# Designs tried in a protein design run: designed miniproteins, single chains, continued (3). Part 57

Each design is a single chain, and the fold is of that chain. pLDDT is the mean over its residues in the fold that is shown.

## One batch from the design tools (miniprotein)

Design m10082
Fold by ESMFold2-Fast:
Structure m10082 (fold): chain A 91 residues (1-91)
Amino acid sequence: KEKEKEKEKKKEELKKLMKEGLELTLELRKKKPSQEERQKFYEEKLEELKKTDPEAYAVLLESKGIDKEEVEKINEEAKKKIEKEKKEQEE
């Protein structure tokens, strides 16, 4: 149980970092990031994980990782959050 929870926790941390990175990128770059830029961010995080924690990387692969659909959902949520915050600040 403990081992499975650790692996799941690392996967959740990876998702959180990806979401934060996308939010930051969307906020900083007025020109919207391309699909390629979002893909690079995800791949960079996977490469870091592979070097820093190969066990977590293996778990991510075993769990089929964060797929395209989850990446797209995270990206859409990040965009909605930024747009909502902009509207609230404008008010």
Scores: mean pLDDT 62

Design m10083
Fold by ESMFold2-Fast:
Structure m10083 (fold): chain A 74 residues (1-74)
Amino acid sequence: KRANLTKAMIEFLKDPNKKVTVDELAERAGVSKEEVEQAVKLYERHGFIKKEKVGDKTLYYPSEKYLEFVKKIE
């Protein structure tokens, strides 16, 4: 369900020290990897998420733009 994916994304973005994979997000949200990839691409297009490739593993984490956005809401 879309709500489960949204909750997982928000939870992940609250922790700036935690880098996650698409596989980890899909497992936590109970959705397909394809659905997670679409959500991650959307957040990346808005500049809210950065990605880092370490070997064959791609890690995602919140950007400075997202952290500033959250700081303004608080």
Scores: mean pLDDT 72

Design m10084
Fold by ESMFold2-Fast:
Structure m10084 (fold): chain A 110 residues (1-110)
Amino acid sequence: MSMDEIIEETDKLVEDFKKDMKTKTPEEFVKTAEEKIQQLSKEVLEAFPNNKEIQKKVETLLSTIKEQKERVKKAVENKDEIEEILSLQFIVMSVQDFSDFLKQYKKKQE
């Protein structure tokens, strides 16, 4: 995959997550987000196997989804709707930050 294709997939994932926040339960959202982020991470690492900077950003993204999954679980158990929304927003922002990182990285290589 090219850098442009990965950026396009990442931007599409952000759009899908914004839609999922309105249509899925918090638990369904996190499960879908975890699966999609794991798949994106695999594709990125396969495309850039020796790029330590990109690998570090992928590790950050995977760490964020793991942390937010636990945060959502606790928020649901506590019926804390504000904490639920903030946790889901953090996942969306994390993927957006990853897209922005890739766009900046591409510009640096041009």
Scores: mean pLDDT 86

Design m10085
Fold by ESMFold2-Fast:
Structure m10085 (fold): chain A 119 residues (1-119)
Amino acid sequence: MVEVTESGGGTVPEGGSVRLSAKVSGMDFSKSTIKWVQVTDEEGVRGVAGISADGKTTGYADRVKGRATISKDFAAKTAYLDLKNLKREDTGVYYAVVGGIGDIGGTGIFGNGTRLTVV
């Protein structure tokens, strides 16, 4: 069974930086795609960043381009989202969406997320 633990949120000042982490278990991490999504009551679910299974292809939402970096640490089985120059609009609960599950390439949210509050 796939398990995900997101961490690294908290209360951070506007203009600051944060590293969010998602530790993945229960599947081959080298076959997982990871997408970070931000959830707010106002906007619902918004994509933030994505990374391919091999870690070589990344994508970013326009609102975070130049401020966000997504990466995979294969040895640690952890995906990171580094955010800098934080804005109040970055406030929300962040979830890692894991893809590449089983033979059909299933996707899902398995963790409880990590809450970021920008003040």
Scores: mean pLDDT 88

Design m10086
Fold by ESMFold2-Fast:
Structure m10086 (fold): chain A 56 residues (1-56)
Amino acid sequence: ELEKKIKEIEQEIEELKEEGKKALKQYLATGDASQAEAIGKRIKELEKQLQELKAQ
């Protein structure tokens, strides 16, 4: 059960990293960093959750 949750979070982080690459391209084109900032914040939160799950 814990291993499944860990894998799900790892997969979500990987998907968000790919979205972050697209958001950086949009930032360069539009000057709007809001999407890149939101993705970065979400990745950090998921990484923290991942560490907490691995510590159980």
Scores: mean pLDDT 81

Design m10087
Fold by ESMFold2-Fast:
Structure m10087 (fold): chain A 65 residues (1-65)
Amino acid sequence: SLSEVAAQIEFIGAGVEAGKPVKVSVSDGTITVTIEDISEEEKELFLETGRRISEATGLKVELVT
């Protein structure tokens, strides 16, 4: 869906801003964001971003570290 595409772009942008490579996949209304060797501060940032995207799009967001 368009919401899934928009969410992927947003997470990729967040990864670029954080200077970290991020892998994003979408399946059945769930967006999975994979990022390794993440600090606690970076994890909080991605969780907050995920919450905002979930609120805006209705997608379920899962962070894998």
Scores: mean pLDDT 74

Design m10088
Fold by ESMFold2-Fast:
Structure m10088 (fold): chain A 77 residues (1-77)
Amino acid sequence: MITDEDIELWEEAIEALKAGDIEKALEYLRKANPETAKALEEMLKEAKSEEERELALGIAEGIARLPLGVRRAEERH
């Protein structure tokens, strides 16, 4: 089950991504989900263009928002 602590870390990661603070976003993601943080780092490392980097950041923000959606769905039931 997704906890309030996890939600807080995901929210802070989203805020950092919106601010363009990739280092800070990765720190929060490492605490919430180290595997997701590693995947994002690999995507950013492999990005060869600005468009690919923007896509990787968009994917990371989408992934970070998933726990919020899941928790809301669980509370609905």
Scores: mean pLDDT 67

Design m10089
Fold by ESMFold2-Fast:
Structure m10089 (fold): chain A 89 residues (1-89)
Amino acid sequence: GDEELERRAEELLEEAEKAIEEGKLEEALELIGEAIRLASQIRDKERRRELLERALELAKEVLKKSEKLELILRAIGLILRAIGELLNL
């Protein structure tokens, strides 16, 4: 059921947005990574695209706010992963 995957991915992305607002960038990266993993399993191409695009945008926000090299590299990794999944649509 795509509905469960969609709901969980949306929940993770909302949690990631809150984590970014609170400066919890490492937590946000973990949430975004899990959201990309779940979104990539969704068979509905349009819903998969929407969730992956939102994950990409949040990963870019983490990159913009990151001052530590480790967090910068992790954010870049998630950006590349989201783009790769979008190109497979």
Scores: mean pLDDT 89

Design m10090
Fold by ESMFold2-Fast:
Structure m10090 (fold): chain A 67 residues (1-67)
Amino acid sequence: MSRPDEREVARALALMNFGISKANFPDDIEKQREEAERFAELLSKVHSPEVVEEVRAELYERIEELE
């Protein structure tokens, strides 16, 4: 099993990244999606695919809520 702290850290970083993207690009949904994809790509280098998919899904859900 992946460690709980790993998932929590990845999720916290994702939420921080989303907050920064939303603050910098509040009306630019495409830019927010671009930043989410960039972040997921970086996570895929150091985290398991399972953790990355969970984080990616949450980021996309948050971005979709802004539309």
Scores: mean pLDDT 70

Design m10091
Fold by ESMFold2-Fast:
Structure m10091 (fold): chain A 55 residues (1-55)
Amino acid sequence: SSMEEKILKEAEEKEREIVRDLLEGRISVDEAQARGRELREELKKKLGEEKYNNL
């Protein structure tokens, strides 16, 4: 669905930002891990566990 596509694209963009910030030295590895974990939890909540597990 269009809503699911939007959620996935937003998550992908946020993940790329975390990776970029880490590689450019703007954030620590610990901060990147924390942000990544939070992003995955948000994705699970928005998609639901079943759809998340089928990605």
Scores: mean pLDDT 83

Design m10092
Fold by ESMFold2-Fast:
Structure m10092 (fold): chain A 66 residues (1-66)
Amino acid sequence: SAMLERTAERLRETLISHGVSEEEAERVVEQVLRAKSLEEAAEILVRAGLPRATALVMARELLEVK
């Protein structure tokens, strides 16, 4: 969906702004899209370098539109 694509792109941009490479950001977005829970998605993002609060917000937004 267009919302999923836009939310995934915002997540990619957020990861890059936190120092994640473009290639790694793409892989992290794919991992989050395969996550089965909000907690799993947030932990993937924290491990990728996002602050926990940012990770929770981004994980929630992405899971609500996938």
Scores: mean pLDDT 84

Design m10093
Fold by ESMFold2-Fast:
Structure m10093 (fold): chain A 89 residues (1-89)
Amino acid sequence: AMERARELLREAERILEETAEWMRQQGARDPSKRELYQQIADGMDKGRESVKELEREIEKLDPEEALRLAEAALEHARALAKGLKEEAE
């Protein structure tokens, strides 16, 4: 359970990092939307900071609660990445 929670949080961090990089690349290709894509990328960077804090906090929780929080964080990261990519294309 705890190892699974760590895996899910690492995946959430990866999704947010890749989404931020993709948004910055879109902003570089479209100067008219550069500010918007940069603002979204900055939001993803803050999301990663929150995931890193959660990675520290789950070590203090019971494994079932840690897994529940990690699953919620990953689901949120995936939904956000999908929505942003669909809106940008």
Scores: mean pLDDT 81

Design m10094
Fold by ESMFold2-Fast:
Structure m10094 (fold): chain A 67 residues (1-67)
Amino acid sequence: SAMAEEAARLGREASEAAARGDLEAAKRYIQRLEEVLREARAKGDSEAAGNAAAGLGEARTILEQQE
């Protein structure tokens, strides 16, 4: 779905921003992923929800490693 593709793109953007130490950009992409996850769950789009959840987990893990 278009929402699943958007979630995957946002996940990549969030992870790249986190890896660069761009906390402002990473936070914006994470917020967008949270919005997509909420919308995907409301609409029953399990693929988009899975992509958004995976992207959130990866970006947050990278941010935790940026010390």
Scores: mean pLDDT 85

Design m10095
Fold by ESMFold2-Fast:
Order: C-alpha cells, then structure tokens, then sequence
Structure m10095 (fold): chain A 64 residues (1-64)
C-alpha cells in the first residue's frame, strides 16, 4: 500500500507542478494518512488511496 500510494502521489505531484522542496513532505503526509486509515481498519485500500489523492490535491491547491 505505502509504495503504491507514494508512487501515485509522486506522479500527481509532477502533473500538478509541485515545487521539489515541498514534494517529499506533502507526499509523505498523504501516504502516512492513507496507511493509517487501512491499518486502523477504517477504510479498504481503494478508498484510502482515493482519500489520500483528494487530500493531496486540496493541500496543493491551498499552497497556490
């Protein structure tokens, strides 16, 4: 899960032109959130990935 979410969010960061100095922080925060949801049994992997993507996009929009 962690590797899959990280790969997806790094690709999305490239697409959204996220500054290089912010990428690691924002991606790591979203990955930790998704993994936490699955490990706590709150969401299945597919919903956790979807939610991490939404939070990442909203965070990036807030920085612009």
Amino acid sequence: LEEKVRALLLELADELNVPEDQREKLVSEAVDFAVGLVEAGLFPEDLAIKWAKIIFEETVRGLQ
Scores: mean pLDDT 77

Design m10097
Fold by ESMFold2-Fast:
Structure m10097 (fold): chain A 86 residues (1-86)
Amino acid sequence: SEEEELRRRYEQRLAEVKDLINKMKTKLEEFKKNNAPKSVIDRLEKLIKETQKIIEDVEANREDLRRGIAVLDAVIEQLKDFLDEL
């Protein structure tokens, strides 16, 4: 069904965002260990916190699968672009 396909896509994207957050947290620890510039550390910490808040909102409104998928797709693109620039 369409709803089953939307739910599958939602769960897949949610898992991908959580994986990307974990990769960002790993990079944050590496940057702290290597004494990276404070501006880089602060930017990464801010992005992690902002993304976690978005995920909490998406999970709180999980009945709106289409909106959740659209938000998660935008977040995935932003996080991948950011990680590629590091």
Scores: mean pLDDT 86

Design m10098
Fold by ESMFold2-Fast:
Structure m10098 (fold): chain A 61 residues (1-61)
Amino acid sequence: PAVTPATAPGGNDTKDFEKTLESLRRVLREMRADDQAIRDTARGLSAVEGRPEEEVEAALR
């Protein structure tokens, strides 16, 4: 079978995702972000990481 080298999708490593979430949670907490800002951040991160928006939002809260 031929292996086609393609650009690896980001967010494949759970540890990297968790580290990003922890960093974002710190920033959001320090900025005292409102519910809307958290949802907007979760939507953007969900699109980048390819994860459900609901899971990302719950993880950021």
Scores: mean pLDDT 73

Design m10099
Fold by ESMFold2-Fast:
Structure m10099 (fold): chain A 69 residues (1-69)
Amino acid sequence: ANEDAKKSAEAAAKAAEAGESAAATTGMYHIRLLSDNEEAKKYAEKGAEAGKAGDSKAAARYMRLARDA
C-alpha cells in the first residue's frame, strides 16, 4: 500500500525537477489519498501549493519529505 505512495512521490519529485508542475501536483494528491500518515499528508499539501505556484524546487523538497514520513 505505502509502496504505491512512495513510487508516486518519486515520480512527482522527478517531474517537479523537470519543471512539470501539473505531474508533480498530481503525484502529491496521490500521496494525500494513499497515505494514512498525517505528516506525509501535510507535506504533500505544501508540495501541491508550491507546484501550483511554479516553485518546482520547493515542490520536489516537500514531496521528498512526504515520502520520508
Scores: mean pLDDT 68

Design m10100
Fold by ESMFold2-Fast:
Order: sequence, then C-alpha cells, then structure tokens
Structure m10100 (fold): chain A 65 residues (1-65)
Amino acid sequence: LAGKKFKVLEDGAVLLGDGSVLKKGDVFEVLSYRQISSNTYEAVVRYKGKEYRALIDLNKVEEIE
C-alpha cells in the first residue's frame, strides 16, 4: 500500500485531516498507513503535492498504475 497511487471511487472514501473529503476521480498516494478496522486505514497521503493525515475506506478506492 505505501508508495502506491489510488483513485477515489466515491465521495467521502477519503477524509483528510483538515476536514475536507476527496471526491470521486481524485488521485492520491499513500505514504504510510495503519489498519484500524477491516476496511478503514489511518494513513499519511500525498494529494496535489501536499501531505495530509487521512482516513481511507479501502473498499471505495482503486489502485492505479
């Protein structure tokens, strides 16, 4: 997962630490992660050149490249 790029499949699949949510079609990179439930990861992500803490629903994102 770390170093991989993902595309958001549904709005709300990724909640950034600033309170914003990524929208369907947005692309982000996972830099580090920790699983907190069966389908939820607490992660550090890179989105448009900036690093964020994030909560990710892995069932609503797709690995790309």
Scores: mean pLDDT 83

Design m10101
Fold by ESMFold2-Fast:
Structure m10101 (fold): chain A 58 residues (1-58)
Amino acid sequence: DVVKQADNEANKILQMAKSTVETKGLSEDEAKKLLDEAKKKADDLRNSGNSIASSISS
């Protein structure tokens, strides 16, 4: 299911961003900015997955 794959990928991006923040010791402002961008990418992937599932029946 494309939707499930998109959601899984979105969650992976969010986890990766959190891990990057912790590993690189980013400042609070940089951490929030990176996480916000990750959330935008995650949302875009979910929307894209839903769009693909709707436009591609098989």
Scores: mean pLDDT 78

Design m10102
Fold by ESMFold2-Fast:
Structure m10102 (fold): chain A 51 residues (1-51)
Amino acid sequence: SRLDEALRLLATTDLPIATIARRVGFPSARTLSEAFRRRYGVSPAEVRAGR
């Protein structure tokens, strides 16, 4: 749920990854990136790059 919201924000906004992490309830961009990679197999930065 939190990670699906993060994915949507990454796709639909230009918000910094650290800001998205805070909005979806992660303490840092690092913590979000670790959880995101576990679920999707890619980092938030890779999603932002359009790959």
Scores: mean pLDDT 81

Design m10103
Fold by ESMFold2-Fast:
Structure m10103 (fold): chain A 75 residues (1-75)
Amino acid sequence: GIDEFEAHLRELIDKGDLELALSALKVAVNSTKLSEESRKKAEEYIKKAEEKVKKGDSEGFKKAVEEALKVLKES
């Protein structure tokens, strides 16, 4: 479920596998039935997460991932 997926993403982030965590999050968003509004919000957080990965900002990446997961949990 979503809680096991969140735990998996946290483990990847803790290991420094940010690109793999981002890829897994993108797959989850694309595979989840979301309203257009929720999809737009999730995609905005993914874009923010991509920017954080490029900057090496692990804390900012984690926050963007947590916001995207909130969107998925509300769906």
Scores: mean pLDDT 83

Design m10104
Fold by ESMFold2-Fast:
Structure m10104 (fold): chain A 57 residues (1-57)
Amino acid sequence: GVEEAVRLMREGGEAFKAGDLEKAIELYEKAIELARDDPVLKALGEHELRKVKEALE
């Protein structure tokens, strides 16, 4: 649910800060899937995921 999506977003952010880009991507993708019924949380997750993917390029 939304609470789990928020937790995964926080964990994804911590992984991103630690430089674990693959883990950050996995956590953000899971958060986005759980947040499908929350358009604001989904958009935030998609924005964070895009930043991580840009860091890989």
Scores: mean pLDDT 81

Design m10105
Fold by ESMFold2-Fast:
Structure m10105 (fold): chain A 65 residues (1-65)
Amino acid sequence: PPPMSIKDFLETLDVPEEYAEKLENAAKYAAATNDFDVDKLMEKFDLPEELKPALEALLKEYVLK
């Protein structure tokens, strides 16, 4: 079976739906640009500081491993 989708993974982290798409886009941008500066990604995608652990977990699970 395919691995869990990014959206499903963010749902397991109790990320609000409105921010799940922004976090998915931030992770895709990081993977495409090879730029994993979390603070820069948070600013670029207008993510609240409270979601920084969710972004870090997403990058670790799907990009950085």
Scores: mean pLDDT 75

Design m10106
Fold by ESMFold2-Fast:
Structure m10106 (fold): chain A 58 residues (1-58)
Amino acid sequence: SSLEKEILELIENSDLSEEEKAKLREELDRLLSDPSTRPEAIALRIIGLILDGELAKR
């Protein structure tokens, strides 16, 4: 879906290490494999993890 592509682009464009990006891609795959998880919840979770990782640089 367009949302999945958008989330992947957010991960790629984030200011995180390749190791952290790989972990986010694993989390995205895990969330996508669960049919009970809504697309909007997936986006919110991944965005939250990106922000948490970027804030850790402060």
Scores: mean pLDDT 79

Design m10107
Fold by ESMFold2-Fast:
Structure m10107 (fold): chain A 79 residues (1-79)
Amino acid sequence: VKPASDEEVAQGVADARALIDEARALYEKGGPENRRKASILLTAAAIIVTGLLFLRPDSPEAHAVLEEVRALIREMDAA
């Protein structure tokens, strides 16, 4: 497997964070449709970060973003 470059990791982290931010905004707006859209965006962010960790398992930035996804999923599931 080809390891991800620093630029590829930075771009993937940025893309995942953008999805997390949009998901949080939708979740905070409330309602079943917004929560459903938030879950879809978080799933996309999780896929991106999981791919980054597969290619570069030592990335602290990718691990931090994965924990952000997990934290928001727990908040949504508890609500």
Scores: mean pLDDT 80

Design m10109
Fold by ESMFold2-Fast:
Structure m10109 (fold): chain A 72 residues (1-72)
Amino acid sequence: SLEASKKALEKLSEKSKHAKEAKEALEKAEAAHAAGDDEKAKEYLGKAVEAVKKTVEELGEEEVLEIGEEAA
């Protein structure tokens, strides 16, 4: 869920600047989608995905999955 993803990224943002970037991009994507700006929403979602990939590279896949599971 979007709520669980935002919660996981909030926890990860304490350990990684990339997780903070991912959360900010995801929130901007959500705001753009709510405003009907699908192009901007897609752009921010892409940025969120890239930032999540960098978070996994920085912290390790196992750590990211554990925090994500706790948030779910």
Scores: mean pLDDT 76

Design m10110
Fold by ESMFold2-Fast:
Structure m10110 (fold): chain A 83 residues (1-83)
Amino acid sequence: DELVKLLSDPDEEVRAEAVRELGLIGEKAVEALEKALSDPSELVRRYAAYALGKIGEKGREALEKALSDPSEAVREAAKEALE
């Protein structure tokens, strides 16, 4: 999957777009989105949390990791997604 390789791109914008596309793929992208929750960019991690939330039950375990993120924005995104 070429999108998974893009999660390692040096450009934050490229990684953010890859996360958006992985979110559209759904359940099969959960492992890759969980990896994105460890990205150095707050923007990328926040998008990964939203994407996992939209996937639903299959993404919940990975989304729990985002509840402990150092960024308040990422933690809030995870809380909203978990309901």
Scores: mean pLDDT 80

Design m10111
Fold by ESMFold2-Fast:
Structure m10111 (fold): chain A 60 residues (1-60)
Amino acid sequence: LKELSEAANESQEALAEAAIRLARELGDEELAKAIEEAKDDEVKLNEVAKKVVEKWMEKE
């Protein structure tokens, strides 16, 4: 259980990094900065990361 808790925290950091990269590839610096600033807030981080993923998926 303790190992799972540590993995979950690492996943949040990895998610933030991936979302920032996607936002930058979309040319949306404001969204990338919002993700970077929300990195400490799991709820807000998931919200902005989800928006980046949806925007990336829709552009296809």
Scores: mean pLDDT 68

Design m10112
Fold by ESMFold2-Fast:
Structure m10112 (fold): chain A 68 residues (1-68)
Amino acid sequence: KLKEEAYEAFNSLPAEDQLKIFKLVEEMKEKGKSDEEIIEEVVKFLQSLGISEELARIVAEELVKLYK
């Protein structure tokens, strides 16, 4: 399932990169950014780490739900 692949991809990242993603979501929420804006920034960051857009979008959507 794509969701399982997204979790595996995220968990394969170095702990430092995982922390950067959590920090990015927190900072954007503090700035009052919309869920859509947060998703786009997280997707860009994850793609820069080698995660496909499809999996990166699933991860971003999951993270935004946790901070909602």
Scores: mean pLDDT 81

Design m10113
Fold by ESMFold2-Fast:
Structure m10113 (fold): chain A 78 residues (1-78)
Amino acid sequence: EVEKLREEAIELVEEAYRLSGNPEAREHLMEAAKAIKEGDLEKAIEHLEKAIELSTNPEAIEKAREAKKLVEKAKELE
């Protein structure tokens, strides 16, 4: 279900945001969550990729990667 994938991805992005100490990574995580809510899944994937590249916290990176996989899956189902 696309709706469930989007909600789960947002939750993971919010968790990654709380764990991240890098302001630029946090900004990309915020934009990713916004893009998911707006249904712009391509934009969300771009912001998640940038957040993963900028993050140094392993747990935040893990959650952001998991969120990206869910967003990619939601995009394939649409």
Scores: mean pLDDT 85

Design m10114
Fold by ESMFold2-Fast:
Structure m10114 (fold): chain A 66 residues (1-66)
Amino acid sequence: MLLEREEEAAREVAIERGLPEETTLTIIEAKIIKYAVEYALTGSEEAKKKLDEYSELLDEAVKRAE
């Protein structure tokens, strides 16, 4: 599965704290940057997979905002 667990955890924290959806997007963007750097430095297939997973989550979130 895509990293639904990380997004769900972020959403639960955001809801608990009354934080806006934009906070969830910021967390996803931070994860994308982390894995993009890791992939660039190591060429790790795991890092590439995580990057793709978070990129899909970001795309879905952007589509919801439209």
Scores: mean pLDDT 66

Design m10115
Fold by ESMFold2-Fast:
Structure m10115 (fold): chain A 73 residues (1-73)
Amino acid sequence: MSKEEKIELFKKYEKELEGMSDAERVARQRQADADKSEEAFIESLAIGVVDIKRAVDTAIEREKLRQKLEELK
């Protein structure tokens, strides 16, 4: 697989995974872990990026809640 093909495949997986629930992404990660192919490795990277983006968003929301709770003290 060429560098260009890897980048295109990664972008396709990222787009698909952004629309999925956390449970669906976990199921796809388990399938990728079992496959051990280069394509499965690229899917695992895309899952990781989507999970990191969602974790950052969650952390921002938690920080806003923490600040609001501090205002109540």
Scores: mean pLDDT 77

Design m10116
Fold by ESMFold2-Fast:
Structure m10116 (fold): chain A 80 residues (1-80)
Amino acid sequence: SEKEEEARKKIEEAERKAEEQKKRIEELKEEKIKELEEKISDKEELEKRIKALEEIKEGLLELVDLLLKRTKEEIEKELS
């Protein structure tokens, strides 16, 4: 049906946006790591800061996935 086709397109768009956002988060993390490597000469402090950034990245990716899941559920409910 036309409603099913529209829902599929909305889901595909939401998935594309989520993947673009995850890619942007990864790129920003890599840029920040490079900045920290240039700024921080202490190895232990650098490793600690990189670990903190990795944890922040993981949390952000989890939120992107949660938002995508909720968006898909809302689109699917509109078909009912």
Scores: mean pLDDT 85

Design m10117
Fold by ESMFold2-Fast:
Structure m10117 (fold): chain A 117 residues (1-117)
Amino acid sequence: SKIQELVRQTLAEIAPDVAPRDWTDEQVLAFLKRLGLPDEDAPLLRFLAEQDVPVERLFPVHIALRFLLAHEHRDLSAEEVAEILGVSLSNASLALRLFRAHREELRAAVEEFRAAS
């Protein structure tokens, strides 16, 4: 897809041969900017890198996870998330599992980033 091509090109240009876990803050922000994502998503992308989410899955899992955080009041299934966002069920399921397991850590990281900005 056009988005998968953009992600692949972005990775090659910003951080060739560097695992996402080892990205600098500047590389994280550059990745977000090229994909049209806000800087406030930086702690979310870094969290996914630390969970060893494969680089090819980072973008769709990130989109699903940010959606789940924005809609914490909703009890959404992986199937509903996949349908709403147009991501694979596998990626939506991973995002939901990570969200449920790490909800407080994710909330704290986002709040810390906002306080530092």
Scores: mean pLDDT 79

Design m10118
Fold by ESMFold2-Fast:
Order: C-alpha cells, then structure tokens, then sequence
Structure m10118 (fold): chain A 81 residues (1-81)
C-alpha cells in the first residue's frame, strides 16, 4: 500500500540522514538512491521529484538530495491521506 511505502521511505530517509551526519556519504547516497527507485517504481506522478533527487546525487550534492527526498516524502504523505 502507499501507507506502507511511506513508512519504508521514512526509515530510508532517517538512515540517509544518520549516515550523512557521520560523514558516510556513500551509504547516505545509497539510501537516497533506494528511495528514488522505490518512488519511481510505485508513484509515476512523482517522476520529476525522482529525476531531481537522482540529478543531485549524480552531482555529489547529498544535502540537496536529502532536501528533495524530504519534499517527495511529504507529497507522498499527503497522497496517502
């Protein structure tokens, strides 16, 4: 369900933030990329948000990718009601 997807993405985002704070940018990137793929697979309406997250990750801008992932998650929470 979309609600189960939101719960999974919240946990992935939390881990990405924790690894980013520890300076483990490779793990932070991996969790954010996982979020992007899960959103792309299940929510085609958020295609632009997924592309923005992936672009930020490819540019090495983990901080921007985190902010974009938070925005995508907020949109999904609203969609899940």
Amino acid sequence: SLEELVEKLEELLKKAEEYYKKGDYEKARSYLLGMAFDIQRHVPELREQVQAIVAALNAGDIEKALALAREALEQLRKKAE
Scores: mean pLDDT 87

